# Designed miniproteins, single chains, continued (4): the designs that were tried, part 95

Each design is a single chain, and the fold is of that chain. pLDDT is the mean over its residues in the fold that is shown.

## One batch from the design tools (miniprotein)

Design m15283
Fold by ESMFold2-Fast:
Structure m15283 (fold): chain A 76 residues (1-76)
Amino acid sequence: SLDEERAREAAILAAIKTTQKALEEGKEKERLSLESGDIKVEAEFDKKKGAEAVATVRGVTVRVFLPTEELLKLLE
């Protein structure tokens, strides 16, 4: 489904962006909540665990989790 693909990409981007913001601000934890058109996304980062993000597009919900180690490699 295109809506599922859009939700998955939104969740991944939110997870990465939330992690980047936490690292730039020297924080161990950060949250992001964004609503844009038909997309809603919530992301949480915890340096001890990783980033979890949930995105919803037109009633289709996707949840992703990226461990801190993987996020740090993506932000090199």
Scores: mean pLDDT 86

Design m15284
Fold by ESMFold2-Fast:
Structure m15284 (fold): chain A 66 residues (1-66)
Amino acid sequence: LEEIREAVLAGDLEKAAELLKERGISPEEFAKLFGLSPELARAIRLVQEGLSAEEAERRVLEEILR
């Protein structure tokens, strides 16, 4: 879990997404455990679905603005 948190703090959403998937932990569950934003959980989820970190961040911003 510490390695995943370090990846998130470093801005490496691709590494965080991979490590969470390997450990069977959802981004939403991880965010709840560490008090992280639901927007960050959404971005990591999109990266797991095949988007780049940049594309995921853009998609989340668009969803917030609707």
Scores: mean pLDDT 80

Design m15285
Fold by ESMFold2-Fast:
Formats: C-alpha cells, structure tokens, sequence
Structure m15285 (fold): chain A 112 residues (1-112)
C-alpha cells in the first residue's frame, strides 16, 4: 500500500527529528526498526502513539519548545489520519494513537 509506505517514511522522519532533539540513540534505533518491520496500519498506529509519548516526554523535560512539540504532534496526527482515511485502522485505533498528542496540547494549554 502506498499509504503504508508513505506513513513509514513520515514516521522515520519524525524519529530522526526526535533524535536530533534529545531522544536517546538506542530508543531512536528501536523505533526505526519497529517502523521498518511494521506490516500493518495497526502496527504503525501503535508506533505513532509511542512517538507521541516521546514528544510529550521531551517537551516535559524542556528539550523541545512548544512550537517544535506542537509541530511534531501535528505530524503524528496527520500520519494517523492518513491511515484511518485509507481504512487501514479503525476509528478506535486512531483515537488511541492520538492520545499522547492530545495530552501534549492540553499540557501546553494549561501551562503546567
């Protein structure tokens, strides 16, 4: 599927940017391997959820600013939406994958 291949490319670019912003090399390599080995939209949605958690953690640690965190969260949400729109994941799987990005937006809004 072209959508699956494009989702993989987009998630790999997100991992590369996270690595540049303080994600540990070992964790980045683990995530890249998971993306490369993924065979379904469901597996990519779960990886997108993990990437959202890493964005949230880097933001909480002060390693990335609000602008970078929001941009990365939006990129993750766009990948999940593309998988959902292509019928590769369910609406529930899409919501679950987007939960860390939603939490990031909430934490930024409350300035906590």
Amino acid sequence: SKVLEEAKERLLKIVEELEKNGLPKEKAEELKKKIEEAKSGEELAEIARELGEEVLELYREGKIDEETAVRLANEIEAVVKALRDAGLISGREAVEAELPAAMLHLEIAVRK
Scores: mean pLDDT 88

Design m15286
Fold by ESMFold2-Fast:
Order: sequence, then C-alpha cells, then structure tokens
Structure m15286 (fold): chain A 74 residues (1-74)
Amino acid sequence: MEGAREGGNKAKEAFGQLTGDGAHSMAAGGARLGPGGWIGAEFLAYQSAVDNGATPEQARKAAEAAREGALKSA
C-alpha cells in the first residue's frame, strides 16, 4: 500500500514536468499542424504518461492538460 504513495509522487513529478515543459513543447508542435493538432498533442501526452507508468486516469488528465495548452497557444 505504501508503494502506491511513492508511485503517485513519482508520477506527479513526471506529470508536472510533462504539463510544465513537455506539454508546452507538444502543444507548440501540435499547433503548427493546424486543425486537429490538439488530437496529436492529446495522444502524445497519453502515450508518454502510460510509458512513465501512469494509470489510465492520470494519462487522461495529462492528455486534457496538453489539449488545453494547445488551445491556449493557438
């Protein structure tokens, strides 16, 4: 049970980096693709979160943050 707390903290740190720096980078790349760039940014954020061992719920939240970042940058 304590391992879940440590995993959550590490996932939060990785997610914070993704939503802080990585999400901005992915959003900028997605925005240059024009209409539908948000879909690419959302998909890449989901995939990266899963690769970092995030749960499906955490991956969905990362995808949502990337989409909002893309809309803000466009």
Scores: mean pLDDT 58

Design m15287
Fold by ESMFold2-Fast:
Order: structure tokens, then sequence, then C-alpha cells
Structure m15287 (fold): chain A 61 residues (1-61)
């Protein structure tokens, strides 16, 4: 399976010519960073990452 870094890189490359999708991707990444900063356990961090990666994939399709 591709790593989270690999998925994020491919997502960014997929939206590089679509400024509306770029904005949505940046907003999701900012929300993910804030949620990860508030998380207290590894299990909570993994759940947050999984949720946001699913949302990112929906934008780049």
Amino acid sequence: APSHVQKLTQAWLSVKNDPEKQKQLVELLQQMAERLGAAKTDAERQAIIDEFMQQIEKIVK
C-alpha cells in the first residue's frame, strides 16, 4: 500500500492545475494538522489520518 506521504504527494500533483481543488486540499491539510495536534493517543492520531486521507482521495478523483 502507498505511504501517507506518497498519497499526499500524488494528491498535490493531481490538483496542481485546479486552483479550487488545491484550496480544498490545503484546507483539509490544515484541519488535519490541528486535529493531530489535539490528539492524545496514537490510536486517535491514526483514526484522524485515515479519515482525512479518505477525504483527500475524494477531492482528487
Scores: mean pLDDT 78

Design m15288
Fold by ESMFold2-Fast:
Structure m15288 (fold): chain A 103 residues (1-103)
Amino acid sequence: EKEELLKKTKEILSKIIKWVVDLKKEGVSDEELFEIIKEILLEAGLEEEQAKYLAELILEQAKKVLKDPENTSYEEAAEEIIEELKKKFGEKKVEEIAEKIVK
């Protein structure tokens, strides 16, 4: 159950990162992307601090993929986001965030 939740979260984050990369290629600004991602996360039920931090991580990972698409993957980007969330909020809080993202 825990492993399935994290796997689904990684899959959803990978899709979000790809979507953000596509929008950035279309010329959407970093400021607009941050606000869009933050709003989506707030609607998913994340607290404001969690939504802001995760939106920042998603945008930074999307930038990394865009800069080096041949040597970066959406899956690796999503995994890095999960590890950074664990460092900031701890594993239990990340599980709560994951449940909200999957729903």
Scores: mean pLDDT 84

Design m15289
Fold by ESMFold2-Fast:
Structure m15289 (fold): chain A 110 residues (1-110)
Amino acid sequence: MSAKEALNEFEKTNEITPSQQITLNRLKDLKDRNRSTGLPQDDQYGTDFVNRVNTATQQVHDAFDTAKRLYPQATREQWSQWLTELNKKKGSHVPTEEEVQEFVDEIKKS
């Protein structure tokens, strides 16, 4: 699997397997070292993949923080389950403000 294919799969599922996590950690570490030393082992797609995953992960985390502000009783596990179901319906994406509100409304009913 190429870095481009791995990025496309991540964007579809918003899931990282343990093997992909190890690869991402290695690419991230290599990127940081290459920026300092100029090592020719980090390709542009690897760098873009790491950056996109990190950005998407942070944006999803920020969306949960918004949900937590709206409903302090919201748990990370409820969020993870909701996000998995959302991604099955609409594909992997950063939840919109409306979708965050839908999550909050759903857990309030439970």
Scores: mean pLDDT 66

Design m15290
Fold by ESMFold2-Fast:
Structure m15290 (fold): chain A 88 residues (1-88)
Amino acid sequence: MELLVETAKALKELADKMIEQGINPEIAERLKKLADRIIETGQVTDEDMAELREIAKELEKLYKQGNPLAAEALRDVYAILAIAEKRK
C-alpha cells in the first residue's frame, strides 16, 4: 500500500515538472489527476489501469524522442500497473 502511494506521489511530481517545462501538458495533467486519485484513495481501479496504459503509449513516444522526464514517468506508470495487477 505504501509503495503504491509513494510511486503515485513521485509520478505527480514528474507530471508537475512536465507541465512546468511544457512537455505534453495534456498527458501531464491526466497523469496528475490519476496520481491524485491514487494518493487520496490508495486504490487503482480497472478504469485507472486502462487510462494509465493509454498514457503509457504516449509517454513511450516521448521516451523514444529522448525525453528523460517521459522515461521516469513511464517507469512509475509501469510500476503502478505492476502493483495493481499483482494485487489482482
Scores: mean pLDDT 82

Design m15291
Fold by ESMFold2-Fast:
Structure m15291 (fold): chain A 63 residues (1-63)
Amino acid sequence: SRREALIRRDEQNRELLRQRRSELQELLSSGKAPNPVKAETLILLLDFVIGSTELVIERIKER
């Protein structure tokens, strides 16, 4: 169904975002980030987008 396709797409996007966040967090924690402030800012942005994606999935599942 359209609902199932939308949930699958958003779950895939959420996992990709989580993977990118984990990579940035690892770079920051290891001290290998060339710009720690930029890395922290990107992690905050990713947290916002991940949270927004989770909310969308929840709203679709409520229907």
Scores: mean pLDDT 82

Design m15292
Fold by ESMFold2-Fast:
Structure m15292 (fold): chain A 82 residues (1-82)
Amino acid sequence: ITLEEIEQAKKNLEGQLKLIEEKVNSPSTTDEELKKLIESLEKALKDLEELKKLAKEKESQKILEEAIEKIKELIKKIEEKL
């Protein structure tokens, strides 16, 4: 995996996280929907943790770690609403 590929994956993930955050902040979002969002984020977290184990370059590991932290923060924010 190249740094460019990881940077592109980060950009795509940031877009997805923004959409999830908008849904989390919506007053019409149900507790059931919030729980499903947590499940989706936990799956993404596992995928990123596995990718981090395969990443050899320090810069790649840094980008993946930042993405992992963002997902953990969003999960915590959703849990605070439940």
Scores: mean pLDDT 79

Design m15293
Fold by ESMFold2-Fast:
Structure m15293 (fold): chain A 95 residues (1-95)
Amino acid sequence: MVEQMRQALKEWQERPPLSKDDSENVARMVGAVLRLMAEVPDHLQPGLPAVVKIINTLEPKIGYQVAVKLTAQVGKFKSVQELVDAAKKEAAKLS
């Protein structure tokens, strides 16, 4: 898990930043995703790769908002499917 996160961080950092704001948005998104991974209970951990993949397809500022909203709601999810569906729904709302 830590290695998968390190790889995702590396992929985001290897993209050339077009502006200072883009760099700041990437850093905030990464921090929010790391917090989400720390807050997700063990029984929902199998859903994290799918959630991270969804966030990685989004603009960093949108990915940040999705990660923050999921972290706030994580205690309400009863299954891996609910977590993944919530990620897709929040991504669609903010896109």
Scores: mean pLDDT 76

Design m15294
Fold by ESMFold2-Fast:
Structure m15294 (fold): chain A 62 residues (1-62)
Amino acid sequence: GMAQVQQATQQARQDIANAFKLFDDGTISAGQAAGRVLRAIGDVIDAVLASGMPLSAMPSLG
């Protein structure tokens, strides 16, 4: 449902922000940061699809 998509989106925003922070701090490589960002986006897509909603219902991750 919508609440599930909202929770996945909030988690994805945190994961994306953390990936950029860890990359900026030199803790992870650019490839590892990109992988984390793609995983976070995938988790939101999975939540939208699992909820039976169209991808047009996907919220902004910025």
Scores: mean pLDDT 76

Design m15295
Fold by ESMFold2-Fast:
Structure m15295 (fold): chain A 69 residues (1-69)
Amino acid sequence: MTWTEEVKLEVSPSSTPEAVEHGRLALEHFRNGDLTSGALHLEKAVALDGPEQLRFFGRRTSDESEKKR
């Protein structure tokens, strides 16, 4: 897995603070190259609130038009 330089955690107002905190920790672990710990925190975040509430923006993930074809 590769990460872009600017990875952001976008949350909706309905997100639980615990899920947001785990999502933030997951991003920090991924940026530090600790994929195992990052995955654990990401799993906790999505279990608490779901990935739709915690959007991780990197490159063109939400554009749905990556110009693949």
Scores: mean pLDDT 63

Design m15296
Fold by ESMFold2-Fast:
Structure m15296 (fold): chain A 94 residues (1-94)
Amino acid sequence: STREKIIAELEEKRDEIIAKMVSLGVSEADAQALIDAIIESLKTEDLLPLYHAVRRLGKAVVEAFLEAAKEVLSKSTYHAVKSMLDTALTMLGE
């Protein structure tokens, strides 16, 4: 499925995304927590895990992820995860 392909690419590129997020000032733990929440939301078909993670971690962690993901992920995977994150941020009034 498209969701399984997105999860597989996120897992394959996890270390590259984390390294880039750390270079942007995000802790390795926060970077891992956001990627885990994106994958969990994809697996459960529910944005609530991602919503709770974004609320806890904050906008700066999300922005660092999107900058890293834009360079590391395929265009289709990047746009899919960006859409999920934009929805979560909108639900927070951000």
Scores: mean pLDDT 88

Design m15297
Fold by ESMFold2-Fast:
Order: structure tokens, then sequence, then C-alpha cells
Structure m15297 (fold): chain A 94 residues (1-94)
């Protein structure tokens, strides 16, 4: 069943997101990861984790990547997160 496969994916992804959030030290992201029930929430938590990683890279410059490239990646992730939140609100039914 496609539904059973999707549920297994969500549970596995939730565990991985929770571990990454704990490793990041971000308590808010850890709570968000703990609350994951849907694929949308997985993508939102992942996006926030990626934004945090880009922010750290901008400060440390460990890869030597230009700040402009990091800012472009950050903007793309922020746009995706805005779209995900909009779709989540639209999915909620009165």
Amino acid sequence: SEEAERQAYIEDAKAKMLKLAEESGDEELRKAAEAIKTEFEIKEVLGKLLLEEIEKEKKTNSSGAPVEELEEAEKKIEENLEKLREEEEKRRKE
C-alpha cells in the first residue's frame, strides 16, 4: 500500500529530523521535529535545519563559498518554507 509506505517514510524521517534538531542545539526545532505528523512538517523542519547550517557557514566560511551563493541558497529555502506554510493553511478545513 502506498499509504503504508508513506507512513513508514514519515516515521523514519521524523526520527532523523529529531536527531538533527538535537545535534543543532535548537530547542525550538527539536520541539517542531517531535511534533511531526505529516510530510509537510518534515519539509518545514528540514528547511529550518538547512537555514541554520547556511547561517553557520556564513559565519565560519569553512567551505570558502561566496556569501552571495549562500544568500541565494538561503532565499530559495525561505521561499520554499513560505510556500509550505501557505499550503498547510490551505489544507486546513473548516
Scores: mean pLDDT 77

Design m15298
Fold by ESMFold2-Fast:
Structure m15298 (fold): chain A 96 residues (1-96)
Amino acid sequence: DLEKYLEEARRKIDRLVEELGVDRALLEELLELRLKAVLEGVKPDASTVAAVRDRVLDELVRRYGIDPALAAALKADPDDDEVQAALAAQVEAYLA
């Protein structure tokens, strides 16, 4: 359900902006790239997606001291659930 996907994605963006102060424009750019892929049924250009994602990850490392090794691992394999979980755990530990 595209509407539910959009609501969940925007809720996650709002939380990241409010809790971590991540640039909303970078997160919205990532969302737009994913929406375009879903709507057009075509994989987006991997280099374009990676460039936007990498800017978000670099901001998290720079502003919040997230482990740059975890950011680099996610840049290499963005679909790695284990690396994603480790990064999320560091973000939650920072917020606690």
Scores: mean pLDDT 68

Design m15299
Fold by ESMFold2-Fast:
Structure m15299 (fold): chain A 93 residues (1-93)
Amino acid sequence: MEEAAEEAEEAAKEAAEGAKKGTGKSLTANIAAAISAIGAAFLARVLKDGEGAARSAESAAQSARLGSKGSGKEEGERAAEEAEEAAEEAREA
């Protein structure tokens, strides 16, 4: 659970950086990724809900991949990778 929360926090940070560089759809997708990643971290750290954390992290990864198609591509790609790791660790916990 702690590893899942840490990876989700990194995903949120990368998505927020992508949003700062994003415009239009890329900005919206990176904001959605950051929100979902924050939710995953909360579910893992506070509620210890592995299934909920995994679902929220998977949503963050999908949004971050959409964000990576515009400005902020590097940050969006990193956010997606961290969110995918958070989802796997949440399921294993």
Scores: mean pLDDT 77

Design m15300
Fold by ESMFold2-Fast:
Structure m15300 (fold): chain A 75 residues (1-75)
Amino acid sequence: MEEELKKLIEELEKWRKEVVEKARKGTEEKLPEIIERKGLDEEQKKKWREIAEEEVKSIEAMAEAINKLILRNLL
């Protein structure tokens, strides 16, 4: 029982890391394209990078909340 629970926690952490990594890579790929396409100035570029960072943080917080909810329902 405990070993199966540990494996589940490990798989959920791996899933969380994969979701965050995908979100970060997607943002890193899209952000330069948006900046170039819109012809943003330095102030606007800073603003967009801050928004992109906040979006990645929100996705990370959401994935953590989902993991906690799953573990709570199993415990």
Scores: mean pLDDT 75

Design m15301
Fold by ESMFold2-Fast:
Structure m15301 (fold): chain A 85 residues (1-85)
Amino acid sequence: LKEKQPELKKLLEKLADIIEEADLSQETRVKLFHLLREIQQALIDEDKEKILKLLDEMEELIKEEADKETRDKLLKIIDEIKELI
């Protein structure tokens, strides 16, 4: 995980940018940013299992609350993050 942290941080920043600009309710956006913060902490802690669990929780929230275009964009980045872990 340590060697891939810079790449993972860039993908998490890209994920944050899409969440910020996406047509999401404020409640959903706040929940997604909370999960993103927890993922960032788990990355510092090198807790791979927790990162994967939090990414799965983020995917479920996105599938429930986001439109198809936003969902497809966010899920693509989440898949890229999972490939690096």
Scores: mean pLDDT 84

Design m15302
Fold by ESMFold2-Fast:
Order: C-alpha cells, then structure tokens, then sequence
Structure m15302 (fold): chain A 86 residues (1-86)
C-alpha cells in the first residue's frame, strides 16, 4: 500500500492536472469539499465513541489515522476518475 506521503504527493499531482481545465478543477473542488465534510463528521463520531468507550489517546489517534487514510484513498480514486473522463 502507498505511504501517506506518497498518497498526498499523488493527490497534489492530480489536483495540479485538474487545475489546467476550469470545469475539471470545479469538479475536483466539489469532491474535496464533500469529502472534507464527510471526514469531519466521521472524525467527530470517532471522538464521541472514544469518549464513550474510554479509549486511550493512542487508540484514538490510531483510529483517526485510519479514517484519514480511508478518505485520502477515496479522494485519490475520485480524482483519478474525474481525470480519466473520455
């Protein structure tokens, strides 16, 4: 699996490519905003569950890191799909 740094580098490269066309950039921006809102809601739910279940700071951080990785992967997949338009 790619590292966090490798995923972020690829996301940046795809965003730079999207920026060459205003319509593609607008679609990319919409996806970023949507996923950012969904991630914020997921992170809030994880924090609430951690508080309810008495998770350690390390357990909470590991779960938040997993959520971040999930959303980075989803963003990458959706950006690749946008740029692969025929």
Amino acid sequence: APSTAERLARIRALLAEAAKDPATLARADAVIIELAREREAREAAVRAEAAARGWSDEELQARLDAVAAEFDAELLARLEAILAEA
Scores: mean pLDDT 84

Design m15303
Fold by ESMFold2-Fast:
Structure m15303 (fold): chain A 93 residues (1-93)
Amino acid sequence: MIDELVKKLEELAERLIEAAEKRDRVAAYRETAEIFELILGKKREFPDEELEKNITDEQLETLKEDAKKLLERIKKNPEEVKEELEAALEALK
């Protein structure tokens, strides 16, 4: 169910915020990759392994803010996020 997908996105966004606050670049990259896979339903080449090691503090802060915005959207309008995910999945058919 799409509700399970939204719940998983919320959990991943929370983990990404935590990783960014700890400045754990490897964890931040991992959580971002998992969010991308979940949303797109397809594996695309993420930036190579050298890039995950060289994520700057500025990029970590950007990822944290983006994750916070996603989390706020899920909490404020979970139905809207659900509709957007359903539309994205339908477009892939």
Scores: mean pLDDT 69

Design m15304
Fold by ESMFold2-Fast:
Structure m15304 (fold): chain A 84 residues (1-84)
Amino acid sequence: SSRERAEELVERIREALKRGDYETAARLLREAHASGDLVVMTAVMRTVAELFGEDPEAAEQAMRLAHEGLSPEQLELARALAEL
């Protein structure tokens, strides 16, 4: 289900960021946005926002790398979801 997929992606992103694997975290962020699944995208964006409070440098690095792979439409959607 979308919820199960969201939970799996959130956990994988969190673990990648904890170990400093920004490339894996960025790839998973791009995968979430490419899915077009609003449940997955919302859960991932909330997790990233939470991690910015815990480790702003790691979260910023992962988001910067993720933005390199996102289309303008995907970036705009990600911003809209973060503001919900």
Scores: mean pLDDT 70

Design m15305
Fold by ESMFold2-Fast:
Structure m15305 (fold): chain A 55 residues (1-55)
Amino acid sequence: MKEKLEKLIAEVKARADAEGLSEQERNLMLRSVKYITFEEIEGEPVSEEEAKKAA
């Protein structure tokens, strides 16, 4: 699971660099990826509180 998340993070960083996103925007994309991944693992929607704890 962690290995899949790391691969996704690397792909998101590459895309952010290609689009010239700011550091803040890049961080938001990474947090979104973690949130989606946790939702997939749990099989249920992750709350905002759970996403914040993970960040």
Scores: mean pLDDT 64

Design m15306
Fold by ESMFold2-Fast:
Formats: C-alpha cells, sequence, structure tokens
Structure m15306 (fold): chain A 80 residues (1-80)
C-alpha cells in the first residue's frame, strides 16, 4: 500500500542519514565497542528527529544532512 511504501521509504532515508553522519564522525566515536554501539543508537535517534523536522519544514536532503551533522557534533561533544 502507499502508506506501507511511505513508511519503508522514511525508515530507509533515516538510516541513510545516520550512516552518512556516522561515517563523517568515525574518528570521534568511542573506541569501546559497547559505547560505540550506544553512540550509533544516539545518532540514529538524532536522524529520526532531523528527518521529521525536514518533512515538516520542507528542507532539502542537503539541508537535512547539514542539520544532522550539527546535532551529532553537539551530541558527541557532550559525551566526552
Amino acid sequence: SAMDAQKLADQQKILQIAEKVIKEFEKDLPSDPVLETLTYAGITAIAVEVYNKAKREGLSEEEMLKLAKEEVKKYLKKMK
């Protein structure tokens, strides 16, 4: 259905944003495997919030990715 297709597309886009941001901040991630995994979860949560904001405000993919990077940078700074 259109609703199921949209849900899958939303989930895929959120995961793509999270993956791109994780890749950019790879050197800033914790070296401990457990903490690194928890950090991936935190970055994914930020990607969800940013994606929902982008859909509400009509942000481009580029603007959305920039916002996600800014929020993750703040998140990682607070974890150190």
Scores: mean pLDDT 83

Design m15307
Fold by ESMFold2-Fast:
Structure m15307 (fold): chain A 87 residues (1-87)
Amino acid sequence: MAREKLEELLERFRELLAEIREAAEAGDSAAARAATERADELARSAAPFLRELSEGPYKEDAERFYEEVVTAAREVLSAAADVILAL
């Protein structure tokens, strides 16, 4: 279901954000880059689904989670950019 998939994506993005943050705090540039690459891959794989939700029929129960997933993805990309610039 759309909501379950959005919840799964949100959790995965949040896990990657935590991993990037932890690697950055530890000064582990290799781990930070690896987590950033996985975040980019997840975002790329999720893009068709997120696009379908934005262009197709919106389900009321999924709309809020869609916004949270997009926000989490932006947070991951922002954190990744900060880490890459610091490396």
Scores: mean pLDDT 68

Design m15308
Fold by ESMFold2-Fast:
Structure m15308 (fold): chain A 107 residues (1-107)
Amino acid sequence: SMKKEEIKKILEEVVQKLEDFLERARAAGLPDEVIEMLENVVKKARELLEQADKLSPEEILSRVETLYEEVKKVADYIRKTHPEFKADVDELLKFVEEAYKKIKEIL
């Protein structure tokens, strides 16, 4: 399905964006607690991408919504404890929100 391939490309971009942020967080020396939260979010995004062919588009959208809520919680924590990352975290959250909207428009 063309729609499924388009959704998978969006999920691949989300995984890459989350992985890039995790590596920057590690390089910047963010606390282990924050790194663990980010690793958990990356793992869930990767699992969603791996399972995408087995899921309906509606099920994928629901899981992306859950992922967005988890990214938002991590983002809120980072903004509060490491305000120097506010711009990067806001960009990450906006990226995941735009991914959700794009997938919803494909449905």
Scores: mean pLDDT 87

Design m15309
Fold by ESMFold2-Fast:
Structure m15309 (fold): chain A 96 residues (1-96)
Amino acid sequence: ALEHLERAIEHAEEAAKAAEEGDGEAALKHLEEAIRALKEAGKELPETREVSLLTTSALMNLMAGKVSIELGDYEAAAQSARAAAELARKLKELAK
């Protein structure tokens, strides 16, 4: 779980940076990789209410980031990606 959470955090942060630079293609690629990594982490994490809520919230933020890129709202996309990275960090603390 930790390796997949670290990957999700790294890709979410890279997505935010790409969005801030106006690179929608790179931002979308990193958002998709973050979603993939977070889903893999979710398979190995405890089925507690807190873990479920944090995982769902992080996934929703990554998906909102993708929609924001498609709408040309790169500022909103960067904010959503950073929120997802922060939620994934909280999941990483619970996984230890």
Scores: mean pLDDT 86

Design m15310
Fold by ESMFold2-Fast:
Structure m15310 (fold): chain A 80 residues (1-80)
Amino acid sequence: SAEEIARKAMVEILKEFGNELITPEELAEAIHKRTGLDPEEIRKFIEENIEKSEDGKVNAKEAVEKLYPFIVKLLEEKGL
């Protein structure tokens, strides 16, 4: 299901990055790799909805938690 794929992706991203500051592009690619979702669409959501540090990075844990419902929605729209 969409929720199962999204949850597994979230757990794997949290294991890889934890609370590290990463670029929106790095986070979008990490989600793409685990879900098959468009990395540009994910990156745009991050840029528009997630607070960035002074150097343009996001906290991976906080960002992926905020992204979770969006990832579920995108997967459901793909019939997953």
Scores: mean pLDDT 84

Design m15311
Fold by ESMFold2-Fast:
Structure m15311 (fold): chain A 81 residues (1-81)
Amino acid sequence: AEEAIRLAREALEAARRGAPLREVALLLTRAVAARNGLDLSEEELERMATTILAHLRATVPEERQHEVLAEAARAIIAEAE
């Protein structure tokens, strides 16, 4: 639980500072994996992050993509507290 919150907070801060979307998506993917007790390989984490980004780019305007990822990070923090 604590590791998931830490990673989600890192994802939230990365999104707020305008870090590359891939960086934010990878931190979110690590947070979700940690929350669910999943020991995923680096390849599996990258695959999940790629899926998240593909969905985000298909459904959300570019100017809102960082905010949507920030909202996802906040949801993980709220669920884990």
Scores: mean pLDDT 82

Design m15312
Fold by ESMFold2-Fast:
Structure m15312 (fold): chain A 59 residues (1-59)
Amino acid sequence: MSKPVTEEMVEKIIEKLDLTDEEKAILRASVGKTYDELIAALPARKQGEVLDVLEEYLK
């Protein structure tokens, strides 16, 4: 069962990646959503970078 996106996960992604204020807002709005919903909400170019950070911290 997949865990929901937490505020801590979002803040780690924001800290690790160089993101615009718009991209940061999308990530923060995804707190409590599924990982699939979080990834789908992001621009295609940033989806891979965010997924890599999530996989790194979820190991």
Scores: mean pLDDT 75

Design m15313
Fold by ESMFold2-Fast:
Parts: structure tokens; C-alpha cells; sequence
Structure m15313 (fold): chain A 80 residues (1-80)
């Protein structure tokens, strides 16, 4: 699925510490969920689910960086 492909790309970008790519992939994920008809609340829940599925593949430092980026993305969705 497109969701599984995006999740794998986020893992690979995170491992490379390519946080610009991670940011773009998070935006692509949000757009995919919007296109599927998910509400803002559902998108926020889905972002938390993706984060929890991704973090076992990352170091503790990279998990904290990804968490910060996910929280920023959630704030941007709430302000739309």
C-alpha cells in the first residue's frame, strides 16, 4: 500500500538523518490521508500510529527528533 511505502521511506530517511526528506514524507503522508477522506482528528491519530510503528527501526536520539517533527506536523494540521 502507499501508506506502507511511505512508512518504509520515513524509516530509511530517518536512518540517514535526512530530516528534510522526513519532513517531505510526513507532508506526503498527511496529503495521502486527506485524499482518502480522513478528518483532522483521524489524521493526527494516524500520525501517532505511524510514529509508533517507525520508532523500533531508529536510535533513541532519532526517535526523539522524529517525535518533535510529528508534533510540529500535528500542530500545523490543528491550525488549518
Amino acid sequence: SELEELKEKIIEAGKKKDWQEVSLLLRELIQLLKDKGYSKEEIIEKLDEVYEEVIPNLSKEDQEKLKSMVEQAKEEIEEE
Scores: mean pLDDT 84

Design m15314
Fold by ESMFold2-Fast:
Structure m15314 (fold): chain A 60 residues (1-60)
Amino acid sequence: SKLAKALLELLKLLGGDPSKVPTEADLQAAGEKTGVPAATLREVYEAHNGDILAALEAYR
C-alpha cells in the first residue's frame, strides 16, 4: 500500500532507527515521495503511539 511505502521512506529518513521522532520535514519528504499527505502520515504514526514498525505491520 502507499501508506506502507510512506512509512518505509520515513524509516529510511530516520536512518533506520524506529525510536527517532520524525520532524515535520521528514513527514513531508516521505509523503511527497509516495503521494501520501504529511498530515495523514502523522495521524498514522500517532495512532500507533509512535511505533513505526507496528504501523508498517498494520498497513502491509
Scores: mean pLDDT 82

Design m15315
Fold by ESMFold2-Fast:
Structure m15315 (fold): chain A 82 residues (1-82)
Amino acid sequence: MDQVINNLKELKTKVEIELKDESEEQKNLVLSLLDESIDELKKGNIDKAIKNLDKVIDLVKKLGKDLLASQLEVLKNYLKSL
């Protein structure tokens, strides 16, 4: 679990960099959903973390950040395998 949380924190840093030129509203929405996913994983609520990750993946795909979306999908699929 710690490995997945660390990977999400690293992806959060990449999201902050990649979304720097996006609106404050869109950036804050994506980052808040990632923070919620991390918090749910820390609590052991894997299903809630996956739901929040799905929302993040949807948003970053709509913003054209396909590489970030694919990296998030890999982590989501790993969580689904637990």
Scores: mean pLDDT 83

Design m15316
Fold by ESMFold2-Fast:
Structure m15316 (fold): chain A 85 residues (1-85)
Amino acid sequence: DLEEELERLRRITPELLARFIAEGEAVLEEAIAAITSQEERDAALAGLALLLRLLEMIRAELGLEEEVARAEAMLRAAEARIRAL
């Protein structure tokens, strides 16, 4: 039942975003430290753009303004760091 699955996602998504924020900074730091080429940097920036798009979709569908804003701030900080490489 697709409707039941969507209701489950609406309930669990705030918890997943909170975990993403709590653990994401360390994971992003490790990933950024692994970038050794311009090609890897460009790929990382493209990946961040996709994640930011996903956050906008979550905001539009689920209205999780605070959680999305915190996750977006974390990803934009990572983007700035990658661009400085």
Scores: mean pLDDT 78

Design m15317
Fold by ESMFold2-Fast:
Structure m15317 (fold): chain A 85 residues (1-85)
Amino acid sequence: SREQIRRALDTSLSPEERLAAGKKLTPKEALLTGELLLGIGELLKAVANYLESKGYGDDPEVKRLKTKGDELIEVGKEVIEAGKA
C-alpha cells in the first residue's frame, strides 16, 4: 500500500519500523521502493563526492549527505531482500 511505501521511505522512523513496513509490501512494491532508495542514496553520495572535490569535504552538511546516502542504500537493499522472502 502507499502508506507502507511511505513508511519504508521515512528516514525519521527507526530501521525496525522501516523494515516492518517493507515486509508488508508486495514483491513488486518492495523491488520498486528498494531500487528508488538505492537510486536516491547513490545520488546523495555523488553530490557529496562532488562537493568534496570542490573542497567542502570537512563541511558537516556534506558529511550528512554521505551518511544519509549510505543509510538509504542499506535500507533499499533490506527492503528488496524482505520482498524476496
Scores: mean pLDDT 81

